# Designed miniproteins, single chains, continued (4), part 81

Each design is a single chain, and the fold is of that chain. pLDDT is the mean over its residues in the fold that is shown.

## One batch from the design tools (miniprotein)

Design m14977
Fold by ESMFold2-Fast:
Structure m14977 (fold): chain A 72 residues (1-72)
Amino acid sequence: SMAARIEELEAALRAADERLREAAAAGPEAAAALLPEAVALQREALARLGLEPPLSEAEIEARLAEFRAAVA
């Protein structure tokens, strides 16, 4: 069902978030290395659910820049 697929994708996104939080605590370089993977996973999850991504490519880049600034 759609609900089961959403749950599976949420679990994957949660795992990526946990990894990213640990990397952020370790330092900005580690966080920067994992951030593109987390963003790619989020985009894939949205595409698989048949949802339009809430963010454009430019907006994703802006969020990445904001995150990098926050951990630097």
Scores: mean pLDDT 62

Design m14978
Fold by ESMFold2-Fast:
Structure m14978 (fold): chain A 55 residues (1-55)
Amino acid sequence: MEPLVVIDGSNPELVAEAKRLIEEAKKRSQTMPKDEVEAELRKRLIELQKKADEK
């Protein structure tokens, strides 16, 4: 699964968390429509990046 949201690759904590979210989304895609899983993943990645920007 490849989300359209770009995470700052220079921040290893962000990259690690984004990879975790992507892996969880891959597991969910086995039981749910792909588009729903991608929408949820995109939202979480946006929130993750926004939270990092608030630091």
Scores: mean pLDDT 71

Design m14980
Fold by ESMFold2-Fast:
Structure m14980 (fold): chain A 102 residues (1-102)
Amino acid sequence: SQLEADMAAIEREAAEQVLADLKPRLSPKQYEVLREVLDMLLAGKSDEEILEFLQEKGFSREQAEEILRTVRNAIMARILGLNDLYQDYLDRLVKLLEEAEK
């Protein structure tokens, strides 16, 4: 379907923008975790596979669920052009990714 292909392209562009905007704000380790979560989302991996990956990286189940939710919200805010909300979600992602290093 052309619509499905167009939606996939829009989601990929939004995910690439999230990664680019957060690159200067994250450690190399935090950046690689975010990149892999985004890659898994774009590959259509299940929520459980992504949550398992995050838990293997040292996040609790609750932290992993909050990261996944916030990543999805950031992508959606970017797609919808909600710039203030998008920046709020990026700020939340930075704080969430820092918690696993304590």
Scores: mean pLDDT 88

Design m14981
Fold by ESMFold2-Fast:
Structure m14981 (fold): chain A 60 residues (1-60)
Amino acid sequence: MNLKVVATEDYTGSSADELTIKKGDVLEVLEVVSVDFVKAKSLKTGKQGIVPIIYLKPVS
């Protein structure tokens, strides 16, 4: 089961590979890209992209 996280604030993706999220959106972490970024899927929109981990916290 992939890790679920919640957006702690709004973030607008600045490139085609980045995901735009709103505070309170629940995401599923698909892949760790680097120490600063994950690839995640928004459960609200179904879109996937790279998100800075500093805007996310675990949910369970």
Scores: mean pLDDT 79

Design m14982
Fold by ESMFold2-Fast:
Structure m14982 (fold): chain A 72 residues (1-72)
Amino acid sequence: MSDKQEEALAALARRLHAAGASPLQVTRAVNGIMNGESLSTIAKKAGLSQSTVSRALKEAAKEAGLSVRELL
């Protein structure tokens, strides 16, 4: 995993927590991305809406200088 991907995952975790996700939901979402799961699968397993995960991913990717497709 690249340093930028690690930065993006840290930013994602912070943003999901700020959006009201529990630590367990954040862990599930991050693991889903690391496993190359689809956005719908990640959202379902984390118990979050696809909109919440998508928005957090876009902002996290932007913060790390990556596209969303580079994280997935």
Scores: mean pLDDT 82

Design m14983
Fold by ESMFold2-Fast:
Structure m14983 (fold): chain A 89 residues (1-89)
Amino acid sequence: LTEEQQEEIDRALIIIGVSIIKQYALKLPDPEKREKVIELADKAMDAIEQKNYDEAIKYLRELKEVLKDDPDGVRLAERMIEIAEKLKS
């Protein structure tokens, strides 16, 4: 794979991860928390599509904080942050 092809794959993986997080948000009992998760996920997705990885990492870190009591949500957010950090480098 070329570096360009790897970057396309990594961007697609984050978009998939954001979609999984949004689906996971539907299971959250707190509607305020659900809205915040969806908002941050959409902002992170927009930043990734614009190749603004610093902005994406910022929103993904906020997403991780909102989900701190949810181990599955924290793990997904951390993996997306790792991929975004790699794309930034």
Scores: mean pLDDT 81

Design m14985
Fold by ESMFold2-Fast:
Structure m14985 (fold): chain A 80 residues (1-80)
Amino acid sequence: ADDLSVQAFQAFAQKKYEKAVELFKKYLELVPEPSPVDLAVYARALAELGKFEEAEEALERLREKGAEVLADALRKKYLE
């Protein structure tokens, strides 16, 4: 599971957003309790692809984990 998140972060850093989203989706299916950082980067990759509805769903999960301030900041920057 950790290898998938590492690969997803590397793809994101290289601006390979489609690959990053693919790897994050696979990672999130295997990991029921992803970290706030995982959800934040996943939401950002989705927003970069124009997948705003899916990005909003990821940000809602981030809020549910108690990272509301981070979720609101990312929403304002990428979705508003």
Scores: mean pLDDT 81

Design m14986
Fold by ESMFold2-Fast:
Structure m14986 (fold): chain A 63 residues (1-63)
Amino acid sequence: MEEEVLPLIGRLFDPDPEVRVEAAKKLGEIGDPRAIFPLRVAANTDPDPEVREAAKEALEKIG
């Protein structure tokens, strides 16, 4: 079943860094270009280095 992109974008800014990592990975797997801008924000500004790395990997998958 396809995940809804907008709720995943919301989870990318969740207070739990584990939830943010999962959201970034799922957004990369879906490949929806609506996620590009929020993923760029996360990749550059998230305090957790694992979240930043997951967002960068997701951006590479989307292209």
Scores: mean pLDDT 81

Design m14987
Fold by ESMFold2-Fast:
Structure m14987 (fold): chain A 98 residues (1-98)
Amino acid sequence: SEEEELEKKIEEAKKKLEEAKKKGDEAGIYEYKGEIYYYKAELAELKGDLEAAIEGYEKAAEYYLKAYEISGDKKYREKAIEADAKAGILRIKMHIEK
């Protein structure tokens, strides 16, 4: 199922986070924290927990932005923008559904 695939991605991201910590890869630490929250947000969205999904995407954006500040790699800025955009879309959806 999509839920099982997302749970697997979360566990894989957690393993990559531990490897980044062992290597002292500070940008990678924040990248994988961002991935963990991003996949947790997608899982929350699938379960209909839109508030948890919004919070997860916002945390993912924050961690990706930190990875960008450390590395200068624009790929992290793009990931942060995407995560922020997903949170914004869900906020609009919640207002339309009320």
Scores: mean pLDDT 88

Design m14988
Fold by ESMFold2-Fast:
Structure m14988 (fold): chain A 98 residues (1-98)
Amino acid sequence: MKELEEEKKKLEELRKKVADDIQRTFASMVRAILRSAGEDPELIAIVDEAIDTGNLKEAAERARELGHEDVATIFENIAEKAPEIADFLVKRIEENKK
């Protein structure tokens, strides 16, 4: 029982780390695209902050305040789905343990 609780905590921490990494990686990809398009420097700054924090939901709110509804919607969708993707990936890692 105690060993099971420790295992649960490790899996929870791994899921959170993977979800954060997904959000940061996605923000980094969006930053590259926006810079190539010559987009608003204030929007690029918001995306840079999301890369540092891993918080796409906050980045989405700030993007919406600047009138970038499309970017805000995409960031909100990824933030919502990142925990589900992380859970799927962690389960795959566990299944492939020798």
Scores: mean pLDDT 79

Design m14989
Fold by ESMFold2-Fast:
Structure m14989 (fold): chain A 68 residues (1-68)
Amino acid sequence: SQEEIKEKALKLIDEAFELLRQGTDEALARAVELFKEASELKKQLSKEDQEEINKYEEEQFAKISSRF
Protein backbone atom coordinates (compact mmCIF):
# COMPACT_ATOMS: atom_id res chain seq x y z
CA SER A 1 0.00 0.00 0.00
CA GLN A 2 1.05 3.64 -0.33
CA GLU A 3 1.07 3.93 3.47
CA GLU A 4 3.61 1.07 3.71
CA ILE A 5 5.77 2.71 1.01
CA LYS A 6 5.63 6.04 2.90
CA GLU A 7 6.65 4.35 6.18
CA LYS A 8 9.57 2.60 4.46
CA ALA A 9 10.74 5.85 2.82
CA LEU A 10 10.66 7.69 6.17
CA LYS A 11 12.57 4.88 7.89
CA LEU A 12 15.27 4.94 5.18
CA ILE A 13 15.55 8.73 5.55
CA ASP A 14 15.94 8.40 9.35
CA GLU A 15 18.68 5.77 8.90
CA ALA A 16 20.45 7.93 6.29
CA PHE A 17 20.51 10.94 8.64
CA GLU A 18 21.91 8.78 11.47
CA LEU A 19 24.70 7.70 9.09
CA LEU A 20 25.40 11.33 8.11
CA ARG A 21 25.86 12.16 11.80
CA GLN A 22 28.57 9.45 12.08
CA GLY A 23 30.73 11.36 9.57
CA THR A 24 32.78 8.42 8.22
CA ASP A 25 33.36 7.82 4.49
CA GLU A 26 31.66 4.40 4.75
CA ALA A 27 28.64 5.86 6.57
CA LEU A 28 28.34 8.69 4.01
CA ALA A 29 28.37 6.18 1.12
CA ARG A 30 25.62 4.12 2.79
CA ALA A 31 23.59 7.28 3.52
CA VAL A 32 23.71 8.21 -0.19
CA GLU A 33 22.35 4.78 -1.16
CA LEU A 34 19.54 5.02 1.41
CA PHE A 35 18.54 8.51 0.18
CA LYS A 36 18.49 7.14 -3.39
CA GLU A 37 16.23 4.22 -2.35
CA ALA A 38 13.93 6.58 -0.40
CA SER A 39 13.74 8.92 -3.43
CA GLU A 40 12.65 6.00 -5.67
CA LEU A 41 9.94 5.01 -3.17
CA LYS A 42 8.82 8.65 -2.86
CA LYS A 43 8.12 8.77 -6.64
CA GLN A 44 5.44 6.08 -6.09
CA LEU A 45 3.54 8.25 -3.56
CA SER A 46 0.87 10.95 -3.91
CA LYS A 47 1.95 14.59 -4.24
CA GLU A 48 0.69 15.24 -0.69
CA ASP A 49 2.83 12.42 0.76
CA GLN A 50 5.85 13.53 -1.29
CA GLU A 51 5.48 17.08 0.10
CA GLU A 52 5.19 15.74 3.67
CA ILE A 53 8.38 13.66 3.26
CA ASN A 54 10.19 16.62 1.62
CA LYS A 55 9.27 18.82 4.60
CA TYR A 56 10.55 16.13 6.99
CA GLU A 57 13.85 15.91 5.06
CA GLU A 58 14.24 19.72 5.17
CA GLU A 59 13.72 19.65 8.95
CA GLN A 60 16.36 16.92 9.38
CA PHE A 61 18.87 18.73 7.11
CA ALA A 62 18.35 21.93 9.14
CA LYS A 63 19.27 20.01 12.31
CA ILE A 64 22.43 18.57 10.70
CA SER A 65 23.54 21.87 9.09
CA SER A 66 23.84 23.44 12.57
CA ARG A 67 26.59 20.87 13.35
CA PHE A 68 28.68 21.69 10.25
Scores: mean pLDDT 83

Design m14990
Fold by ESMFold2-Fast:
Structure m14990 (fold): chain A 106 residues (1-106)
Amino acid sequence: TLLVDQALAALRAAGAAAVAPLIAQLDSPDVLVREMAALDLGYIGHPEAVAPLIDALRNDPSVRVRAAAAVALGMIGHPEAVEPLRAALDDPSPRVRLAAAMALAM
């Protein structure tokens, strides 16, 4: 219905509006803030989050954040994430390797 289409458009716009603040939170000095931002971006599923999440997966010093970025990329399911997730199978942390394997199975 027209009303349902309007509600879905409003929800998509609200999700899109949250993406930029959440991407900024990936640069937070707080590990828990970065971890939660990565998972929230995965849940929202907007493709503009893919490149920032790939950066977090490759470069974040926290095992927790890299694992969260891998899960988030799996939730989004974007083809661009496949090669970074394969590379993450070689991460020094077993937690990140497991998260990458689970993400590739999504």
Scores: mean pLDDT 83

Design m14991
Fold by ESMFold2-Fast:
Structure m14991 (fold): chain A 57 residues (1-57)
Amino acid sequence: SNEEFEKDKKVGELIEKGIREGKEEEAAEEAKKYWPSYKNATVEQLKELAERVKAAL
């Protein structure tokens, strides 16, 4: 849904920022506040999500 994509986009933006700043784990923890369904996601899975969202833009 459009709402789900907007949330994924927000998560993707947070993860991209974390990668740029060398704070991937902190960014992953922050992202989980926006999408609790990713509570058990690894940093690598969230980075994959960020790449998919970026490709969709």
Scores: mean pLDDT 76

Design m14992
Fold by ESMFold2-Fast:
Structure m14992 (fold): chain A 93 residues (1-93)
Amino acid sequence: DEIEKLKKEAEELLKQLEEEVKKAIEAMKKGDLKAAREAVEKALKLYKQISKIADKLKELGYEKEAQKFLLEAGILVGLAGIALGVTELITSK
């Protein structure tokens, strides 16, 4: 089933995104802005891939599933981005 394949792919990408967000937060706690930026960049790329799968699910009539993946991924990447911005602001440039 193409739909089950897309859902599984999105779930795997969400797990990878969650891992990159955790790495970003750990790096921020250590003051490692370079590692934090790299992890956030990877999280943003994963979000873009999840967004593409969500668009395909919407086209196939699975709008609820698409919305769930977009919200979960958006919250994760948004929080990581805000946390990075705050960390950069409080760390002298």
Scores: mean pLDDT 82

Design m14993
Fold by ESMFold2-Fast:
Structure m14993 (fold): chain A 63 residues (1-63)
Amino acid sequence: MEELARELAEKYGISLETARRIVEVVRKKFGKEEAEKILRDFLSGNPEAREKVAAALEEAQAA
């Protein structure tokens, strides 16, 4: 998971702290296995993965 956080930070120009938070939020919503798949697809620019990440972030902000 740390590797995915680093790749997110580098690809999107965000802080490593923000990237780790994205990883944790997605993991909490979808579970470990599904979160890893979603985050890898998100890194490759998959639009369905983008929607899933956005939904997880919106829920975290609303809570």
Scores: mean pLDDT 79

Design m14994
Fold by ESMFold2-Fast:
Structure m14994 (fold): chain A 59 residues (1-59)
Amino acid sequence: MEEVSRLGREASEAALAGDIATAERLLEEAVRKGRELGLPDVVIEVVRHEVEKAIAAGR
């Protein structure tokens, strides 16, 4: 969980800074790590939604 939260936070920060490519890469890594760790779908979707909102705001 901690690593997935960190990756999601870093992705959101990259998106808000205008680095959309890094944000998308970090989001993909967060989703993969979440699946690997067996996190519930709802937790993974929350992380995805937060990063996608940051990407939309950064564009």
Scores: mean pLDDT 78

Design m14995
Fold by ESMFold2-Fast:
Order: C-alpha cells, then sequence, then structure tokens
Structure m14995 (fold): chain A 61 residues (1-61)
C-alpha cells in the first residue's frame, strides 16, 4: 500500500474493522489510525494525515 489512495482505503477498512468487529470507540479508532500512519507512513505530512482521518470519521458515521 504505497499510494495515498491505497493508504486512505486501508485506514478506512482498518478503522471499520476495529469499530464494528472489536467494539472500539470512534476516539480509539482515530487514535489507532493516527499511530499507524505515524509508524508506517512517516513521509505523510500533517495535512495528509488529517485528510485521511477526516475520511475515516466520515466512513464511520
Amino acid sequence: MMSKEQIKDFVVAFGKLLHEKYGASLEEVEEAARKLLETHYPDLSEEEVEEILRRLREALE
């Protein structure tokens, strides 16, 4: 998962799995996603990270 589009799709899928299957709160999901992005995609800017997290929040409605 090297493209920004693939990263967004992955993070949304991961967040949905945590929320729906494991019962994680929206706050817990967002924190987990932020840590994942910081650890595995450190080249993303703060603005790009916030865009991905915004998409995640919209997806978890």
Scores: mean pLDDT 78

Design m14996
Fold by ESMFold2-Fast:
Structure m14996 (fold): chain A 95 residues (1-95)
Amino acid sequence: EEEIKKLKEEIEKDPNNARAYARLGLVYYEKGEIDKAFEAMKKAFELDPNNPELYYFIAKIYYDEGDYDLAKKVFEQAIKLDPNNEEAKKLLEEI
């Protein structure tokens, strides 16, 4: 897929790009490649444990799985790190 290829190219240019790893994790998750998704998200967390995009993606996973208590806590953390994340705010209001 073009998006995965582009994200891998971004990582090759900057192996410390936590945002690219977090985004790669979300793309793998959306495709059902769960093991690859968690590997990428783990790398993103190791590079930047305060990455708001990573918190948003983890919260979305909990939301999709129906674990609304964990989803709420992680969305609140994502919004605390990035108050302009309107999608996280919308999903938080749904739970």
Scores: mean pLDDT 80

Design m14997
Fold by ESMFold2-Fast:
Structure m14997 (fold): chain A 86 residues (1-86)
Amino acid sequence: KGEELVKEAERLIQEAEGLIARADDPTLSPEEQRALVDRAIELARKAGELLDKAEGIPSEVKQRLANRITAVLLRAVGVRLDLELA
């Protein structure tokens, strides 16, 4: 059970990382950037929920994935602030 939750969380994190990387593209419209950021935040938060529920997982693995979630959320905040200030 815990391993399956971690695998799903990792999948969601990878998708969120891709969306945030795309959101940094200056050729996108502000509306397109917002949609990508909002989706990335949704996936990152869902991954965090799954990670919190995962049992029997080495702390090192949980910490690595938690750090990736935090990185996505920090980048998302940066893009969102740029959009609100524009």
Scores: mean pLDDT 84

Design m14998
Fold by ESMFold2-Fast:
Order: sequence, then C-alpha cells, then structure tokens
Structure m14998 (fold): chain A 92 residues (1-92)
Amino acid sequence: SERERELILRAIALILRAIGLIEEAKRILEKDPNNEDAHEALELAKKALELAKKAIELVDAGDLEGAEKLLEEAEALLEKAREKLKKAKAKL
C-alpha cells in the first residue's frame, strides 16, 4: 500500500540521518574523548537507529500504527541528538 511505502521511506531517511549523526559524534569524540554532549548525541542517535529499524519490521508485520509511533520517537531522538552535537562542536 502507499502507506506502507511512505512509512518504509520515512524509516530509511531516519536510518540515514542517524548514521550521519553517529559518525559525526564519533569524530568529535576522537578529538575530545570526554565531551559529554557528544557521548549523549551518540547514545540518542543509536537509539533512533534501532527504533527506525524496528519500525520497518512492524510495517512488514502489518503494524502500521506501531511503526508510525516508533518513527515519531526516532525523529524526536534525532532532534535531541542534533542539539547535543551543536553544543559538542561549540566546545571544540
């Protein structure tokens, strides 16, 4: 269905965003291993990645409502991760 396709594409977009934020957080931690904001951003982005992956599994299982809820939670975590990365960079 169009709804299943929409949710899968949204999940893929969130997975790619999460991977990008994870990589950025890791690069900051290479320069400043004790940067607490970068550690928090990494944890938030990893959790968002797992939620987005689980959302795809829920779409496959026919749980479209559950998938949408997980994608909303993943988006909120990625927004928090971006704010933490902005603070982490300001300390460099």
Scores: mean pLDDT 91

Design m14999
Fold by ESMFold2-Fast:
Structure m14999 (fold): chain A 82 residues (1-82)
Amino acid sequence: MDPVEILRELAERAREMLEEGASPEEILDLISETALRHPEVEAVLTLALMAAVSSSPGSVPTREGVEYAIELLEKAARNGQR
């Protein structure tokens, strides 16, 4: 699977989970698992994870933080379609 397809599918799945009321922690876990399975997107996913927690270092992840991470994944997938 190419990096763009991985990012697109991850963003869609994470967005669906968020809309279904999944916790921020569950969404971050999905992103972390994807990074471990797909080294080709690890750098982008690491940046998304850091963005998600940057507003609350050492605190419980926020819904706003994971929404921002999902937006970064959506942008990365879009940029790959150039």
Scores: mean pLDDT 76

Design m15000
Fold by ESMFold2-Fast:
Structure m15000 (fold): chain A 61 residues (1-61)
Amino acid sequence: SLKEAAEKGLENAKKLLEEGDYGGAATAAWHAIKYAELAGDEEIVKEAREVLEEARKKTPG
């Protein structure tokens, strides 16, 4: 389901962020936001946005 895709995407984004893969974390978080928006899950949208912002702050360029 879209909700499960969003949950898995968020989990992956958090792991990539912890591993220092900021580009991968940003991409995974962006996909999680899109799936969560389609699923109507505001909590996952909020968490994925926080991961995306952290990844962007740490990504060179």
Scores: mean pLDDT 83

Design m15001
Fold by ESMFold2-Fast:
Structure m15001 (fold): chain A 71 residues (1-71)
Amino acid sequence: MTPEELAEALEAAAEGFRDSPLPGVTLRVKIRKKDGKIEVEIEVSPGDMTREQAAEKLRELAEKLREEAKK
């Protein structure tokens, strides 16, 4: 995936949290650069983070990825 595609996927995931059946979530996002490829892992499980907090974190990460894509 390109950084731009990853950013779009993260923004979509953030929007998805607004309609999630989980009242609280734990979000774990790992980004790796290996052999010129960007890999992202997003883990969602029940937890203490609100859906709004999770969505905000994903949007922030998407913004950073878009900035990197513009170089």
Scores: mean pLDDT 69

Design m15002
Fold by ESMFold2-Fast:
Structure m15002 (fold): chain A 99 residues (1-99)
Amino acid sequence: SLEQEKAAVETALSLYASLSGDPEETARYLAEAMRALLDRFGVDSLTLTITITVPEGESIEILERTAEAIAALPGVEVLEVKIDEEKKSVTLTVRYTRA
């Protein structure tokens, strides 16, 4: 189902972003995954929630750079950003629309 594949993508993206430390690659992976879900399920828009923790050796500024890279993607609207400085994490809720 769409919901099951969406949950799997959210889990994979959260893990990838938390391990990679590369904002631009994380944004590209998100865009590709969202487009694939739209195409597979024949939907025009999709909302995803991902949680990114600071990768080992990185500062909390990596979370801000990753959020900015994602927000810069065509067709992406950032609905919510929750930064937890104590946990060194950010939770992003984004909507992707065909455009």
Scores: mean pLDDT 78

Design m15003
Fold by ESMFold2-Fast:
Structure m15003 (fold): chain A 86 residues (1-86)
Amino acid sequence: MKLVIVFKNATEEQIEEIKKLAEELRERGYEVEVKVEGDTVTLTIENASVEFVVGQVLRAIGLELEGYKVKITFEGDTVKIEIDLS
């Protein structure tokens, strides 16, 4: 599966933590692309397992329960998670 995670309104510290997460995922064998556009960070994972995607969806729901704005979209074999950190 393809997983796309978009972080909006990220602080400089949050951007660095997201980059560290991407490197950790690459070390674990995931094909991860990181795109930074101002305060928006997009992580694209081309070879995500179903179990990994479920884990990220549950994490996103946890962030929504903490008061963040979260949108989850299912498009064929692609799952997109958008998180507004403002």
Scores: mean pLDDT 84

Design m15004
Fold by ESMFold2-Fast:
Structure m15004 (fold): chain A 61 residues (1-61)
Amino acid sequence: SMEEIEKEAEELKKNLEKALIELGASREEAQRVADEVAELYKEDPEKAEKLAKQIVLSKLF
């Protein structure tokens, strides 16, 4: 359902924002990126999850 997708998008947003801050991103950068990925999740969950993983991996290397 759309309500379930919105809840999953919000959880992804919180998790990604926290992960990016822990990896050294500014709060503003982390919030912006997490918001963009969460909005993508509402349209294409698989693509959003893949993008989130790629962003995190890029910060680790």
Scores: mean pLDDT 84

Design m15005
Fold by ESMFold2-Fast:
Structure m15005 (fold): chain A 101 residues (1-101)
Amino acid sequence: MEKREEALRLLEEAKELARETIRIARENLTLARTLEEMLRAIALILRAIGIIFEADLLTKKLEEGKISAEEGLERARRLLEEARRLLREAREELARLREKL
């Protein structure tokens, strides 16, 4: 199965979305007026770092043959979906913070 290369591409996409989430969440942190808003921004950064860590770990396991291409692809799809959801949360919070100023 050619799924290994697909999994690696999805993992790289998830990492790019997570890095974008960190950039947006840093702006959220700058605009935060309340402790709750600040903690939400910090939580977004930590969750994005977690996605990057998991993507790197999965990439290593795939390269070392410690996980099947099928399992790697399934886990990569889940991480990408999580990364997309997290980026949406960060963007929605940024829009809310900007409009309430």
Scores: mean pLDDT 88

Design m15006
Fold by ESMFold2-Fast:
Structure m15006 (fold): chain A 92 residues (1-92)
Amino acid sequence: TEEARNFALSAVEVAREEGGTVRVRSEGGTVRIELSGLSPKSLTALALQAIGLELDGVGVEVRIEGDTLTIELRGLSREEADAITREVRSRV
């Protein structure tokens, strides 16, 4: 969905603003985004925003470990997942 792409790009923007790091990978219809070096407020906001994507039919799993937020977006086409991953990598 376009919502998954828009979320991923927003997460990159937040990481850039706070001087954090973004790692992204795709496998099949799943995109995994790892964000680190962000404030607790930003991690919480991004986690809640990601969970909201379930209303758009995206499967979402969120983990927060220390200052690292891991988000998995599932139920995407392989082509969509690969496209999101390439866009995120091009912006970090």
Scores: mean pLDDT 82

Design m15007
Fold by ESMFold2-Fast:
Structure m15007 (fold): chain A 106 residues (1-106)
Amino acid sequence: SLEELIREAARVSDLATRIAQLKEAGAPKEEIKAVGKELLAEMDRFIQLAEKLGLPKETIDRLRELKEKLQEAYENDDFDKMVEIALELAREVGEVQLRLWDELEA
């Protein structure tokens, strides 16, 4: 449902922001990786639901691109890249969430 997609978007944004906050706070790498793993799993759910609900192909392709970059950074223990990609994800997903709210309120 559209409401479920909005909730999934919020979860992705929250996890992405948490990665940036943990890195800024100097948290242990295991904590950052744990949140990164959760974000990757939530991205899979979000993308599948977004595609099923007919979000534009360009939006889906961008989300898949960002997920692939996050997966690569995660596997390489590249925490600087994980933060960079997580912030891009938070921005992209935030824009999607705003569009979905406009559609729901119309």
Scores: mean pLDDT 84

Design m15008
Fold by ESMFold2-Fast:
Structure m15008 (fold): chain A 74 residues (1-74)
Amino acid sequence: NDLIFGQLLLNQGKYEEAIGPFERAAQKGDPRAYLLLGIAYDKLGEKEKAIEYFQKAVELSGSPRAKEELERLK
């Protein structure tokens, strides 16, 4: 399960390594992956990409966490 594998990497601080698994989860149609991509890119200092993925998470799943992250980054 790419989403679970990415989450384990994220929890270990392996932010770059988590991106691939989350991208695969997103490609398989899991909208939860967009929130996690946003978190991974934010941790890497890639603010523009983090904002794009948090926007996607709000649009596709209405993620309350993604809304909070967008408020923080504005």
Scores: mean pLDDT 85

Design m15009
Fold by ESMFold2-Fast:
Structure m15009 (fold): chain A 96 residues (1-96)
Amino acid sequence: NAEKRIAELEKKVAENPDDADAWLELGNAYFEAGQYKKAREWYEKAIALDPDNAEAYANLGYLYWLQFKFDEARKYFEKAYEISGDPELKLQAKLA
C-alpha cells in the first residue's frame, strides 16, 4: 500500500524536516510508486542534509539508469561506491 506509506512519511518529514533518513525513505516510497520526479527531489533533499548518504546516491543512479541517462547514472553509482565501498555499486557504475 504505497499511498499509505507515502502519507506516513510525508507526515514524518513535516514533523522532522532535518531527518535525512526520513527524506530518503520518502524518496524510496515515491520510487516504488513509479513517481520518479518526486523520488529524485526527495533523494536530493536527503543528500543536502547528509552528503554521506550512499543509498540516496545509489537510488539516484538507478533513477537515471531507468531513464537511459547512463552518464548521470554512472556518476551517482561511483559516488555511492566512494562513500560505501560496496563492490556491487562499483559493478553498477561499470555497467552504466
Scores: mean pLDDT 84

Design m15010
Fold by ESMFold2-Fast:
Structure m15010 (fold): chain A 72 residues (1-72)
Amino acid sequence: MKKEEGEKLKEEGKKAYEEGEYEKAVELYEEAIKLLGEKDVESLLNLAKAYAALGEIEKAEEYFKKAMEVGK
């Protein structure tokens, strides 16, 4: 697991989201999840938020639900 690289990808994803580059934010958060693991709640929530911004409501709901499942 590359924790520091995953954290950097999350930061880059956040900046892409803030700049309105939602598709890029999705890609960066997906890469972060690959490095940090699918149980990283923060990455899952950020990915859900980016999908919601793209209007991909079904995917946003999937990742939000996955984040809530991990948080049990």
Scores: mean pLDDT 79

Design m15011
Fold by ESMFold2-Fast:
Formats: sequence, C-alpha cells, structure tokens
Structure m15011 (fold): chain A 75 residues (1-75)
Amino acid sequence: MVERLLGLAKNAIEDLKAYISDEEYAKLTAKLEQAERAAETDPEVARKIVLETLREMEALMKKYKAPIVVGIPEP
C-alpha cells in the first residue's frame, strides 16, 4: 500500500533533516506532498514519486555520510 511507503519516507526525511540543507528538506517534503495528493486519484503514480524520493534521500545520505540507513528497494 502506498500509505506505508509514504510513512516510511516521512520518517526517513525527519531522520535525514539534521544532515541536509533546508532547501533539500523542502524539496523532499514537497515531493511527498505531491505523492499524497496523487494517492487519492492514482496510487501507482504516488508510489513512483515516493520511490524516487527515497532514492534521492539515499543519495543525500551517502553524499553527507549520514549514519542513517534508508531501506530502499533499489533496482
């Protein structure tokens, strides 16, 4: 369910917030807001946005060497 992925992404953003800029945090939260709106009409589009957001968070985590593991299914 996309709701579970949204919850996971929100928790990951809050953990990552201490390591990233305010602008990066705002960008990630804006993407999740778009996913929440999309989830009402198209859960598949919402899921895609959440997964892309999780991938961006993993990249930022590696860039800033944050000791946080985001459990992303990365193909």
Scores: mean pLDDT 75

Design m15012
Fold by ESMFold2-Fast:
Structure m15012 (fold): chain A 60 residues (1-60)
Amino acid sequence: SKEIERLKVQIGMLRIAIETERMLMERVGATPELQRGLAETERALRELEEELARLEEEEK
């Protein structure tokens, strides 16, 4: 479905964002702002992965 396709794209983008944030933290150091941003992105990724799993179960 289009919803599953959208979620897969968003999950991919969030994974790239997490990798980029981790790379930045390794180069310039972990600031409280960067750590909060990473935690928020990781939470968003978890929520989307749970939603994707639910939709894939429904589509079968």
Scores: mean pLDDT 83

